# Designs tried in a protein design run: designed miniproteins, single chains, continued (3). Part 52

Each design is a single chain, and the fold is of that chain. pLDDT is the mean over its residues in the fold that is shown.

## One batch from the design tools (miniprotein)

Design m9797
Fold by ESMFold2-Fast:
Structure m9797 (fold): chain A 64 residues (1-64)
Amino acid sequence: SAKEEKLKEIQRKKEEIRKKNEEESKKRLPNIDLELEVDEEGNIKVTYVSEKTPEEFKLAAKEG
């Protein structure tokens, strides 16, 4: 179906966009990663995810 083919193309582009967004994120917010979701309608939903919580930051500093 056309919807499925469109979704496939969006999935491929999502991977490329993610890489670019990650590079930009490093300049602005190095502790935040961008995650992209594609819904059934083929719309791209962008969410940002923090790799480390406040507690994990503390732990990482200790672990050396």
Scores: mean pLDDT 59

Design m9798
Fold by ESMFold2-Fast:
Structure m9798 (fold): chain A 68 residues (1-68)
Amino acid sequence: SALLEELRRAAEEALRYRDSAAARTAAGQGLKFIEEAEAGAELSEEQMRRALEGVRRAIELAKQGLSG
């Protein structure tokens, strides 16, 4: 899925913000979501988009020097 690939890329970007606990946590949650989907969990496009938005939000906060 294109959305799962975008989520993986976003999670990998979030992991580059090593000093942001929020970004690392969001990345871990995104990667776990991908793992569940690859294991055969029936995940909706809405759930995938929401996960992607969460990771992207954490990246934005990390870029601004905000921990939350």
Scores: mean pLDDT 78

Design m9799
Fold by ESMFold2-Fast:
Structure m9799 (fold): chain A 92 residues (1-92)
Amino acid sequence: MKEQIEKAGKLLSSKDPQVREKAGQTLVELSKDPKLRPLVIEELKKVASSEDLETVLTALRTASQVEASPEEVSAIVGAAIRGIGDRLDKEL
């Protein structure tokens, strides 16, 4: 449930490609449940707002596999763009 979603979201930041892929698949499966989908979208927005580019790219790839509405996808992409912009322009 919520704990599984949070755990999978954290694993999207793993340095191990196999771990990232498995975590992404878990989030996609959980997103098929209408009650869990909003929680998956919020977790993906959180992960996509990461300061780490590899983590952001993994979150965006996972978001593309989630059967989300256009508004939900737009929110995740928007979070990723803001996070990358702040990292590059503010912390250099």
Scores: mean pLDDT 76

Design m9800
Fold by ESMFold2-Fast:
Structure m9800 (fold): chain A 88 residues (1-88)
Amino acid sequence: DEAEIERLVEALRRDEEVARELGAEAAAEALERARDLVLRAGEEGGFAAALAVLGRILEEASKLTKDSDSLEAQGEALREAVERVAAA
């Protein structure tokens, strides 16, 4: 369903806006790229594909942010997670 994909993309856009308001530029850039990947997956494979890509990003981000104690380090880890998913 296109509307459900749009809801996922909108949630990521809201998180990106919050990251920008907080000055977390690396996180904002990572969220923008994640939104693009989720949207493209949804366009090709539907809602299930969009969810699968989002799930992989969250899994990789969780692994990379586990020892991150700063907002900057967490943003860089999120960026790396998104790039890993994009390369697969």
Scores: mean pLDDT 78

Design m9801
Fold by ESMFold2-Fast:
Structure m9801 (fold): chain A 94 residues (1-94)
Amino acid sequence: SLEFELEIEEGILLIQIGVARVLGAEELAELARRALEEIRELVKEGKLEEAEEVLREAKERILRLGREQGIESLAENIVRTLERIYELLKELYG
């Protein structure tokens, strides 16, 4: 089900955020957590354009921080998980 797939992807994101924190990337971790919460609420409210803007800005900042902190691969994986969550949220609530 879409709900179960969403739960799995959110779980993956939380693990990735935890890894970022262990590596000292607290700003990147907090940015990813906040992006998830904001995107979820905006999609539930039908504000898809605003949700896409939050995702776009979060992607840019996460990838920049990942490069600065030497964790580009983790940052790229976090971005891909956020994108997958956004698509699942749209399918579920759209």
Scores: mean pLDDT 91

Design m9802
Fold by ESMFold2-Fast:
Structure m9802 (fold): chain A 93 residues (1-93)
Amino acid sequence: SEEHRRELRELGKELEEAIKNKDVDKLKEIAKRAEKLGEEALERGDLETAGQAYGLSAGAYKEIAKLDPENKEKYKKKAEELEARAKKLLEEA
């Protein structure tokens, strides 16, 4: 939807800022918000927005993995799962 596309753009901007600031708490917030957006878009059949949202969530988790070495493997696995899901959705869109 138009609202989902707007939220996706806002999340992308917030992600860039959080990466620059190495803000782990903000990256976690963005990752969860993007994953939820992906779920909502997928429920509505918006494969393109869902794929982009899951990809954004994966990007956030990859950055968290770099900044949180104790939980690195957990966040890497989550990012890989979301990247695979994003790729499949974007190929089907």
Scores: mean pLDDT 88

Design m9803
Fold by ESMFold2-Fast:
Structure m9803 (fold): chain A 69 residues (1-69)
Amino acid sequence: MREKLEEDIEEAMALMVAGIAAIRLVNEGKVSSVEDVTDEQLKAELERMVAKGEVSEELAQRAIEVLDK
């Protein structure tokens, strides 16, 4: 039971980070809306966030895995 809850929390955090990356792309003017964000753009933004120290490498990798489902 504990492992399931921890996995669910990690997935929720990964989805939040992906959402933040999508919003950043909209705010940067690279896309007009969150729905127009491509997986490639999202991955590139996540990599930039890791480089800036805004997100851990582990959390960014989890976000990419969730998106590639």
Scores: mean pLDDT 75

Design m9804
Fold by ESMFold2-Fast:
Structure m9804 (fold): chain A 78 residues (1-78)
Amino acid sequence: KIEELVTEFVESMYNGDTQKANEALEEIAKYLLEQGLSPTEVQEVLNKMIQIVAEAPSKNEAIKKSTDLVLEAIEKAK
């Protein structure tokens, strides 16, 4: 579920589809809040995901790193 949203965000960013990317970020943010992250923690995760997409050498690496980041944040919140 969450991995699909992260993949959709990364793919949308690579395609320049800003509307779809923003929709995916909103769904990821909502999910993270439901998992017990604070609004500040959610913002930090989203900012790091954007940085990963900008800096990653490939789309697959961006997906992997972003997914790992999100899952780690969820585990830490529990």
Scores: mean pLDDT 85

Design m9805
Fold by ESMFold2-Fast:
Structure m9805 (fold): chain A 91 residues (1-91)
Amino acid sequence: MEKLLELIEEYSRELAKKKAEYEGNKDEKEIEKRAEELKEEMLKAIASEILNKPVEELTPEEVEEALKSLSEETIKKYIEELEKVLKIAKE
């Protein structure tokens, strides 16, 4: 689980940086804020898939419970997919 959360955080930061580069934005605080927002969106998306509920209907407690319910096999699958997309994002 911790490795999955670390990869989500790293991927969110890389996406926020690339968007900032495209827009010519050098504000590190805005980049960090966008990275946090993208991280929260990814965690909610995972919880939405697990609980079969729209992201707008999820409470923070439901998101936490869904993430804790993830099997080691499912966590490994998400880690492998995130490592692939992170490698592409760093290019």
Scores: mean pLDDT 77

Design m9806
Fold by ESMFold2-Fast:
Structure m9806 (fold): chain A 86 residues (1-86)
Amino acid sequence: MTMEAQVAQIPAIIEQALKAGKITLQQALDLVNQQISDLQAHLQALKNDTSPDAQAERKAAQLALKVLQAIKAKLQAQLKKEKAKA
């Protein structure tokens, strides 16, 4: 199973937890930040590997990172909006 496929499930899991009231927007943001950190550590481990396989993994990890960053931006925008209305 690819890292990209695992990351694709994160938005659905977070959305369900938010709807159930089991996590806050801040907790959802913390979870996304943790996933970004883990993915950046994986990319750092691949940094000095010039093999074609490592290059393909790096490309997939970069795409997954962009997806997570987009989710982070949406969560941050919602958190700011709620904070401004409080």
Scores: mean pLDDT 72

Design m9807
Fold by ESMFold2-Fast:
Structure m9807 (fold): chain A 91 residues (1-91)
Amino acid sequence: SDKEKLKKELSDYLGKKEPLSDEELEKFLEEKAEEMRKEIPEVIKKLEEQGVPKEDIELIKKTLEKLIEYLKNSDVKGAKELNEELNKKLE
């Protein structure tokens, strides 16, 4: 699952021998989502100043907003419910 993959990738990134706990993952994702949200206006402004086409800026903004929503939706509860639905479909 995406959750288990993220736990492994983040534990490797942080130099931990064991995968992150659900609580540690949720906290990390919330902090990262907040950081990214704060950066979006500055990123857009820099792209406009660099003469990036308006259509490309709109696509980048939409992609960043989708990534933030993905990070929010990757919380412990949402991931657990998604896993339960997946298990039901495999029966």
Scores: mean pLDDT 68

Design m9808
Fold by ESMFold2-Fast:
Structure m9808 (fold): chain A 80 residues (1-80)
Amino acid sequence: DEKVREGERHYAIGEALYKGGRYEEAVEHYEKAIKHFEEAKDWKGLAKALRKLSEALRKLGKYEKAEEYEKKAKEAEEKA
């Protein structure tokens, strides 16, 4: 599935940026990963990308948005 592959690619780029402390850029790539996993209905991929987006948002001090994405990650986990 091309969308699953694109989701995994953006997730991997986000992970590398997150490990490098580049949290705003990591957010951008996790958001792209989320879009691709949603299109593919890959609930497992969606859940992990949503969780990492939440973590990156916490690093940026965006706690309210982080909590919203954590809730979405739990919902995606239930579908997986």
Scores: mean pLDDT 88

Design m9809
Fold by ESMFold2-Fast:
Structure m9809 (fold): chain A 94 residues (1-94)
Amino acid sequence: KTVTFELTFPELTLKKGEVKTITITVTALTDGTARDAAEAVARFFLSRGLLVLKATFEPPVKELKKGETVTVNVTVRALRDTTIPAGTVTVTVS
């Protein structure tokens, strides 16, 4: 089953090897699980050269219903020098 999330994130600039924790918001566009949302977050940041080391949901949730928004504290390590402008992206997990 395909699940889709909207991720909203601040501007982020890291040098290779740097570790940083950021706060993002995740909105479920379909019913899904917190695991699906964590996968979407990991896929997005990896596509930008950032390895997700930890993702913590606030509040702690197992499921996200369509239209629900949750805050996620994401700890990333830069695999290369990278800059991500603040913005919103849609990520689909299958």
Scores: mean pLDDT 87

Design m9810
Fold by ESMFold2-Fast:
Structure m9810 (fold): chain A 64 residues (1-64)
Amino acid sequence: SVREQLRELIEELRELAKTLDPESKKNLDDIVFGAESMLDNDAPDSLLQAFVQSMQGLLERIKK
């Protein structure tokens, strides 16, 4: 499910944050907080899917 994909993405982002400098870690922690807020507030699957796609694209660029 999209919610399951987002939860997996949040875990990946948290692990990535542990390897970053403090400034980059804070920025990523803020993104994770936003994603968790979407899950907690039962955001529609369409919004969650758009967020997942956006963050996957960002991660691909960061890992490159």
Scores: mean pLDDT 78

Design m9811
Fold by ESMFold2-Fast:
Parts: C-alpha cells; structure tokens; sequence
Structure m9811 (fold): chain A 85 residues (1-85)
C-alpha cells in the first residue's frame, strides 16, 4: 500500500468538489483552491509512484495521476476564461 494513498484520494475528491462549485458559481477563488488540491495530489503521486513495483495498483495510480493533471489543466483554463470575461 502506498503511504498517503487515502490522503491522495481525499485531495482529488475535494479538488473535484471545489472545481464543480467554482464553475457553477464562476468563482475564481474556489477554482484556485481546486487547482492547489489537484497539485498536492499530483506531488504525492510523483513522490510515491517511482517506489512501487510494476503492478495493477501502480497502473491505477498512473491513471489517477494522468486524470489529476487533466483536471488541473482544465481548471486553469477555466480560471483564464473567467478572467478574460
């Protein structure tokens, strides 16, 4: 088991919740909080994944990291769009 795995899942879920609320409310501050939570999840995954053997669990974490990166990029694009409006 990866140390901090439950924290990574909580950070990702909190990021998703704040991103949805930020989009719905057009609230840049909530979107910035979501981006910070996604970045924290990515940082923990970047630190943990290299120490894991090749396994279905490692593949799951690589997929989670890719999704977190995509969600971060989408959140940053939404912040930029709201600032341009």
Amino acid sequence: MLPGYQLILRLFAQGDALARQGVANRDIALLQQAAALYQQAIDLLDAGIPHLPDSPFRQQLLALRAQARANLAATQATIDALRAS
Scores: mean pLDDT 88

Design m9812
Fold by ESMFold2-Fast:
Structure m9812 (fold): chain A 69 residues (1-69)
Amino acid sequence: MAEREKELAERARKVTDLYNKAKEIAKQKGIEFTYDDESIIKALELALPDMTPEEQKLANEIIERIKKS
């Protein structure tokens, strides 16, 4: 089913773009970005005001998933 494969690829790109944006904002604010759960949550929360509504929804989904783990 080609449409489902495209959806998964688009979601993966959006997640990658979101992480890159959060990493860049964290660096600009002098915060070290590591790939551990706490750093990811902190970076996403700091980047939230600079995100679009769609990016904010995805970021909140990622934060909730990490917190529930």
Scores: mean pLDDT 73

Design m9813
Fold by ESMFold2-Fast:
Structure m9813 (fold): chain A 70 residues (1-70)
Amino acid sequence: SNEEKLIERIKADVERLLATGNPEVARIAEDVLEAIEKYKKAPDSEKGIWLAVISILLAGGLVLEDLARR
């Protein structure tokens, strides 16, 4: 259930990004959702790479969220 919990935490962050109403931030949120699907389909040897991609995208999305707030 560790994978389930990790995915749910990531989805919570995605919902937060989507809630901004900013189209650039929403684009990053969609990219995270795509990376989650690639993570799920990846062999165990490649899952670490997709987790890194998800982490980088989320970090970028959170920075853009902060910049989009007036």
Scores: mean pLDDT 81

Design m9814
Fold by ESMFold2-Fast:
Structure m9814 (fold): chain A 57 residues (1-57)
Amino acid sequence: SEKQKKLDELLAQEKALVQPLADSFSQKLGFDKDLAERVAQMIVDEAIEGLKRYYAK
């Protein structure tokens, strides 16, 4: 369905956003790889949920 396609696109975009953020945390803030990836994932997840709520109006 159209909704499923949009969810798949969003999931792919989440991964694309998490990687550079995790790299930034590891390289610039000294976080270890696992911590950087977890923190980046949490931030991206919260941002995506915020966007969903915003567009739901």
Scores: mean pLDDT 74

Design m9815
Fold by ESMFold2-Fast:
Structure m9815 (fold): chain A 89 residues (1-89)
Amino acid sequence: GRLELRVVVEGGEVVEEELRIEGELSEANLKAAEAAIVAALHVALGLASEEEAEAFVKEVKEKYGADVKVEVEVEREGDRLVVRARAEE
């Protein structure tokens, strides 16, 4: 299965959201994708280091036995964040 997410946050509020899902992802792989997205957002907001974020995602993957490839990109412009996430198996 494959998941694509795009979220735009402006002034601390979600102003746009698009979610596309093709096929099915296991619960383990979905949890790993969610962990990666949350971790990337925390780094972008200055709430966590990249090292802390990587450790958190690794722990979630190991805990649930996830093998999904997750890619998260966060673009920051002032108070606007654009989050793009892809999870694929």
Scores: mean pLDDT 80

Design m9816
Fold by ESMFold2-Fast:
Structure m9816 (fold): chain A 75 residues (1-75)
Amino acid sequence: SLVDELAERIAEAVKEGDFETVRSILLFAKNAGLVTKEFLDKIGELLEKLRDENPEAVDEAVRLIKEIFGEDPLK
């Protein structure tokens, strides 16, 4: 699905430290009217898997998600 594809793209950009791409994809998803809960749940699952390897990058991604959507993707 588009939700899964965009969430995977965000996870890849987070791994690369490319937070400009992360921000762009998040803004695209918000403006495209994607179902916020499903999108954030998928991102949260992917970010939790990255947390042990790159906690600082995950923290920055969470900060951007909170800024744009007003919700924490990590539960």
Scores: mean pLDDT 81

Design m9817
Fold by ESMFold2-Fast:
Structure m9817 (fold): chain A 80 residues (1-80)
Amino acid sequence: MAAEEAARFREEVRAAHRRTAEQLGEVESKKIRDKLKNSDEATILRAVSEKYGEAAAAGLGEDEGQRVLAEGEAAAKALE
C-alpha cells in the first residue's frame, strides 16, 4: 500500500540523509536539516533527494544518484 511504500522510502531517505550529512560535514548538514525542518513534505523529499543524489553519485556512483533522484521526484509528485 502507498503508506507502506512511503514509510520504507522515508527510512531509506533518513539513512541516506545521515550518509549525506557525514560526507558533507557538520556545518552543511545542519543547514540542510534546518531548511527541511520548516518545509512541506514534497519540498523536503525533493531537497533530500537532490542532496542524497549528489552525495550518492560522488560516493556510490552515478547510477545510484539517478535512482535516488527519480524516486524522490516520483514521491514528491505523489504528495502534490
Scores: mean pLDDT 64

Design m9818
Fold by ESMFold2-Fast:
Structure m9818 (fold): chain A 84 residues (1-84)
Amino acid sequence: DAMTAEQVQELMERVLAAIEAGGGSMTAAQLEALLAEFQAENPSVSQAQVDDMLAMFRSLDPERLTLAQARELVEIVEAASTPP
């Protein structure tokens, strides 16, 4: 049902790398493409999990994700994926 902590970490690393390569931000279209590629490489990741991730990203900024926003999301997702 939930993504594994390892899958979450890999996805967040890809998002951060894409933001860095894009000069400090990524577009919603780039995020959707990255999630589609990640899902293709991780067939255990369901459409519902992708939708949940997109909802979290869009709650920060619906048009662009900055490095600072991505760092906040990484902390939120890690907290949700690891024991307290």
Scores: mean pLDDT 71

Design m9819
Fold by ESMFold2-Fast:
Structure m9819 (fold): chain A 66 residues (1-66)
Amino acid sequence: GDADARRAAAGARAAAEAGDSTAVASLKYQMGKEGLVSPEAAREAVAAALAGDAARGAQILTEAAS
Protein backbone atom coordinates (compact mmCIF):
# COMPACT_ATOMS: atom_id res chain seq x y z
CA GLY A 1 0.00 0.00 0.00
CA ASP A 2 0.93 3.67 0.26
CA ALA A 3 2.98 3.12 3.42
CA ASP A 4 5.05 0.40 1.70
CA ALA A 5 5.64 2.68 -1.30
CA ARG A 6 6.76 5.54 0.97
CA ARG A 7 9.12 3.27 2.94
CA ALA A 8 10.65 1.92 -0.29
CA ALA A 9 11.10 5.45 -1.67
CA ALA A 10 12.76 6.58 1.59
CA GLY A 11 15.10 3.57 1.40
CA ALA A 12 16.06 4.42 -2.18
CA ARG A 13 16.82 8.02 -1.20
CA ALA A 14 18.95 6.93 1.78
CA ALA A 15 20.88 4.46 -0.41
CA ALA A 16 21.53 7.18 -3.01
CA GLU A 17 22.78 9.58 -0.32
CA ALA A 18 25.14 6.83 0.91
CA GLY A 19 26.44 6.40 -2.67
CA ASP A 20 25.27 2.77 -2.89
CA SER A 21 24.35 2.49 -6.58
CA THR A 22 23.72 -1.27 -6.28
CA ALA A 23 21.15 -0.80 -3.50
CA VAL A 24 19.44 1.97 -5.51
CA ALA A 25 19.25 -0.26 -8.60
CA SER A 26 17.82 -3.16 -6.55
CA LEU A 27 15.16 -0.90 -4.98
CA LYS A 28 14.17 0.44 -8.43
CA TYR A 29 13.72 -3.09 -9.73
CA GLN A 30 11.68 -4.19 -6.70
CA MET A 31 9.42 -1.10 -6.72
CA GLY A 32 8.61 -1.63 -10.39
CA LYS A 33 8.07 -5.38 -9.99
CA GLU A 34 5.79 -4.97 -6.93
CA GLY A 35 3.72 -2.28 -8.65
CA LEU A 36 4.64 0.43 -6.14
CA VAL A 37 5.48 2.70 -9.08
CA SER A 38 4.55 2.55 -12.76
CA PRO A 39 6.78 0.41 -15.03
CA GLU A 40 7.58 3.59 -16.98
CA ALA A 41 8.79 5.41 -13.85
CA ALA A 42 10.88 2.38 -12.83
CA ARG A 43 12.42 2.23 -16.33
CA GLU A 44 13.28 5.96 -16.28
CA ALA A 45 14.84 5.61 -12.82
CA VAL A 46 16.97 2.65 -13.97
CA ALA A 47 18.06 4.61 -17.07
CA ALA A 48 19.16 7.53 -14.87
CA ALA A 49 21.19 5.20 -12.62
CA LEU A 50 22.85 3.53 -15.64
CA ALA A 51 23.83 7.02 -16.85
CA GLY A 52 25.69 7.41 -13.53
CA ASP A 53 23.10 9.44 -11.62
CA ALA A 54 21.86 7.18 -8.83
CA ALA A 55 20.51 10.18 -6.88
CA ARG A 56 18.32 11.28 -9.81
CA GLY A 57 17.07 7.72 -10.23
CA ALA A 58 16.06 7.55 -6.56
CA GLN A 59 14.37 10.96 -6.87
CA ILE A 60 12.25 9.74 -9.82
CA LEU A 61 11.04 6.77 -7.71
CA THR A 62 10.34 8.99 -4.70
CA GLU A 63 8.23 11.37 -6.81
CA ALA A 64 6.39 8.50 -8.54
CA ALA A 65 5.58 6.86 -5.16
CA SER A 66 4.20 10.11 -3.72
Scores: mean pLDDT 64

Design m9820
Fold by ESMFold2-Fast:
Formats: sequence, structure tokens, C-alpha cells
Structure m9820 (fold): chain A 65 residues (1-65)
Amino acid sequence: SSMKEEIIEQLEAFAKEAKRRRPEITSQVDALLAQLKDIAATQSVEEVEKKRTAIVREILALLAA
């Protein structure tokens, strides 16, 4: 759905900025993005939003380390 695409685009923009600030976390961030895209292919919008929230928290933890 268009809502899933919007969620993915928003996380991709956030991930791009995170990788720009800390290039050393690129592989971990890309793995998390791949997880969201996998969930988006098979699960509901609600599950995609839950996964996005979890991934944002993980990326913030990587940035704070």
C-alpha cells in the first residue's frame, strides 16, 4: 500500500542521515532497513509501523554509542 511505501521512504531518509553522521554504522543500519522491507512485503501496515519504531530506537542507540 502507499502507506507502507511512505513508512519505508521516511525510514530510508532517517537511515541516510544516520549513516552520514556515523559512517561506521552503515552495515548495521542497512541490515535494519532490509528487515523493514522484508516485513513490509508480507505483513500489515500495523506490523510495519511497529517494526519501524523498533528500528528507529536501534539506530538511535547506535548513534548514541
Scores: mean pLDDT 87

Design m9821
Fold by ESMFold2-Fast:
Structure m9821 (fold): chain A 99 residues (1-99)
Amino acid sequence: SPKDEFIASLDEFEEYAKETLPEEEYEELKKVIDEFKEKLKKLSDEQAAEVIEELERVASEKLKKALEENPEWKSDPEAGRRLLIRVFFESLKEILKKL
């Protein structure tokens, strides 16, 4: 299901973040991902799809702004990677507060 595929993508994102972020920042992100997954599992497939669409919308808006405000991603791949992870993390936190 789209919900199960999204949960699997969160697991992949968590592994990617672990390789990129300092341990303390990773542990905070892991807690948010774990809570988000648990809340998603309690939703119907239709409700989960609506949450995923809202998350994608919020993340896209935040990413566009972050790329404009943080031009270092153009010359530093690691800075770009951290920016992407942090944008998604902030998006997860925002959506989680509404769940």
Scores: mean pLDDT 84

Design m9822
Fold by ESMFold2-Fast:
Structure m9822 (fold): chain A 85 residues (1-85)
Amino acid sequence: DELRARARALLAEARARAEEVADDRAELVRIAGELWAEIARLAGLEESARRIRELTERLVAGEISEEEYTAGVGEAFRPTLEKLA
């Protein structure tokens, strides 16, 4: 499955980047958000990807809480999880 193979590659790339910036919370949040958004794009879910990127930048900017971010990303990523199953 090409989608699963690409998702694994993105996760490996995200882990490597996270290790380089482990002391930068904002960058770690961006790395995680980018990973979820890219997996959603690979699944053909452009709107989910856009929403995840929007929520990630709003969290980094201090415009939303971590609780709002977690709920919003979970909702936006749900169709991607269903497609990966």
Scores: mean pLDDT 81

Design m9823
Fold by ESMFold2-Fast:
Structure m9823 (fold): chain A 80 residues (1-80)
Amino acid sequence: SQERFDRFVEEVIEAIKNAKSLKELLEKITDIAAREYPTLTPEERLAFNRILSVISQAIVEGKTKEEIIEEVRKLADELR
């Protein structure tokens, strides 16, 4: 489960780094969620949803890619 969570976190960070627009970022995150979410336990889904919530909030707050990545890494460390 830890390897699955770490993989998810790195896929999300990679999506944030590589997205050329907010639209592309949301599309990449949605694709990751659609692929991973059905395979997760209820506890893993809660951790996953918290990561997605932090990304959504950071976007609403107008944070940069670097700031969003920092918030994701910080939350991931708390959830490990």
Scores: mean pLDDT 80

Design m9824
Fold by ESMFold2-Fast:
Structure m9824 (fold): chain A 57 residues (1-57)
Amino acid sequence: SAEELAKEARDYALKRGATPQQAEDFELGVRAAATEHGLLSGQFVLRLAKEAADKLA
């Protein structure tokens, strides 16, 4: 679901050392993509969010 993808983005970002605000921004972006453009778009944006979170470490 969109909510599951959004939660995965948040949890991953926090695990990588993102601030709560950064993690929330990733969550909102992934949820928006999944809700407006479908789960495949949500999964794509989740991948981009995880790559961005990896660079915060």
Scores: mean pLDDT 82

Design m9825
Fold by ESMFold2-Fast:
Structure m9825 (fold): chain A 99 residues (1-99)
Amino acid sequence: KQLEEEKKQKEKKEKNLKDAIKITAMLILNAKTEAEKQKILNYASTLLSKEFGVEKEEMEKRINEEVEKLKAKGITLDDFSKAEQLDYKSLENLFKTLL
């Protein structure tokens, strides 16, 4: 029973979730149409909900909150080079890498 080991695992999981939400928010900001934004949101919220054991509705809320935070800060996709070539398949591969 190692309390410190549990803390490290929890911190890693929280970091991975935050990174995945940020990447998803950047992809949504780069999407040219509302339909594409909704597709990204639906795909990512479904995948992250399953992986992190969070309800899909709560995950969608967290992603939307991150999108609004990025907009308020004036952050664009140009400020995030890793997102330049991302699409749904790249998003799936990214989540597999982060999770």
Scores: mean pLDDT 69

Design m9826
Fold by ESMFold2-Fast:
Structure m9826 (fold): chain A 68 residues (1-68)
Amino acid sequence: SAAEEERRLLARYVAFQLGSPEHTTPEMRENYLRVQLAVYEAMLKYNKDPEKQAELKEKIAEIKEQLA
């Protein structure tokens, strides 16, 4: 439902913005990075802006380094 999706987005946003160690386990951190990677790779596939493509490639490389 829309309410469930809104709660999920808020939880992701809070975890992202606050980087709260009390609410983030190493497993949650890895899962978060994998989700970010998938999102940025999808964005890169459909983006026509060369500047945004360069930004997305840098973000993808950064996340891959953190997951290595």
Scores: mean pLDDT 71

Design m9827
Fold by ESMFold2-Fast:
Structure m9827 (fold): chain A 72 residues (1-72)
Amino acid sequence: MEELMELAERMGREGLDTEQLIAEVGPERALEIGVLEGLIRMIDAVADLMLKRGEDEKVVEEEKQKMLEILR
């Protein structure tokens, strides 16, 4: 789970080719990584929105960690 999340974050940052990813890990695992990458980006977007609304940075980080734990 944590390994898949790390790979998903790298995919988003490095712009990994989906075709290459499928060739390395297979279509099922590549789909799992793609879904996790999308969910991580959504969690980051929610955290950013909370910060812009004036929420405390510590509270936002705690909520972000709770959301990330759901993905485990």
Scores: mean pLDDT 72

Design m9828
Fold by ESMFold2-Fast:
Structure m9828 (fold): chain A 80 residues (1-80)
Amino acid sequence: SMEDIVEQATRIVLETLRRFFAGEISADDLEAVLLEELAPLLGELAAEVVHRLTRDPDPSVNLLDAEWIRRLVAEAVARL
């Protein structure tokens, strides 16, 4: 279902960002890794999700905030 896609994509984003903050993914590779992990689930929408994650995030939001990431993913998936 669309809700299952949102939850799966949210988990992938959070796990990838945790690996980035742990130093397992370089800053130069982060965008490419997110695209690779999300493309099988979101297809062409993966690029939009990655763009919104990396460009002008709300400064009040923690990048590991699952609710913020879930909302971002849900907005993109709703356009499927």
Scores: mean pLDDT 75

Design m9829
Fold by ESMFold2-Fast:
Structure m9829 (fold): chain A 83 residues (1-83)
Amino acid sequence: SPALAALDKAEANINNGSATGVATYIAEAVRHATPSDRATLIARLKELREKIEELKRTTSSPLMKQNADVALEAIDRAIAELS
């Protein structure tokens, strides 16, 4: 699924300690979402949200905190659009 592949890219960045480009990958996931992807996308976005909150809490970088905030806003919009 192109939608799930986009989420894989977002998750890979967060797992490597970076929120850069994550909002773009989340938007790509929503753009390519099919009805059959919806439940899986929502579940994975909620898990990714928790990881981004942890990254934001533990980082000392103001830029990374800003990128994390942008990514969190993108997740909240994505969940609303998919719901």
Scores: mean pLDDT 89

Design m9830
Fold by ESMFold2-Fast:
Structure m9830 (fold): chain A 65 residues (1-65)
Amino acid sequence: SKLKKAEEAFRKEALKDGVSQSTIDKIIKYAKENSPSVDEFVELATLAYIKYKEDGKSIEEIKKE
């Protein structure tokens, strides 16, 4: 499916950047629960990832936004 391909593409890039699988799983779950489409999933996952990497926010903090 398109969603599964988007999830795996995100996972591959985040793992390459040294992010743990547990953190990646949290981001993917958050994005899936808050997006009705694959494109919105990609946008939410990318935004959460940037907040985690650039702003130093925890996934729990990002979920409260």
Scores: mean pLDDT 82

Design m9831
Fold by ESMFold2-Fast:
Structure m9831 (fold): chain A 78 residues (1-78)
Amino acid sequence: MLDPEEVELLRKINEAYKKGDVQAIEEIVKEAESRGLYRAAAVGYRALADFYRSQGDIEKAKEALEKAREYLEKYRAS
């Protein structure tokens, strides 16, 4: 079963992404990381990468993509 707490964070990420609320996604990602919720962390970092790239911050976008991939691997290994 999916962790109910992870489902809640995924819902919040989706809402923040639709609103373009980068700060909210950054906060949710930090929460996901601290709680070991790897799927939520991966999805959040992917969303951050999209926003950073759209703002021309290529370095932050690249870092966020690397983090998203790392957390997705951890999720799949779990």
Scores: mean pLDDT 83

Design m9832
Fold by ESMFold2-Fast:
Structure m9832 (fold): chain A 73 residues (1-73)
Amino acid sequence: RREEAIRHLERALEAIDAGNVPEAQKHLARAFELLGEPNLAESVKDADPATLRGIARRLLAELRGEPPVLSTT
């Protein structure tokens, strides 16, 4: 689920850096599927490399950047 989605987002960024747009689209789509967002997975398949990079980075930050939960005591 979330860990697998993070791995796919990391691979999407690697694929974009390598110039492999179809691979990046595949990994981003898979990440969205794992997160329960199939409509976003379809939208990503038509996105350009800059958009794919932005989406992948933003989603990675959101998944990893959960605000800390303050303990009550």
Scores: mean pLDDT 73

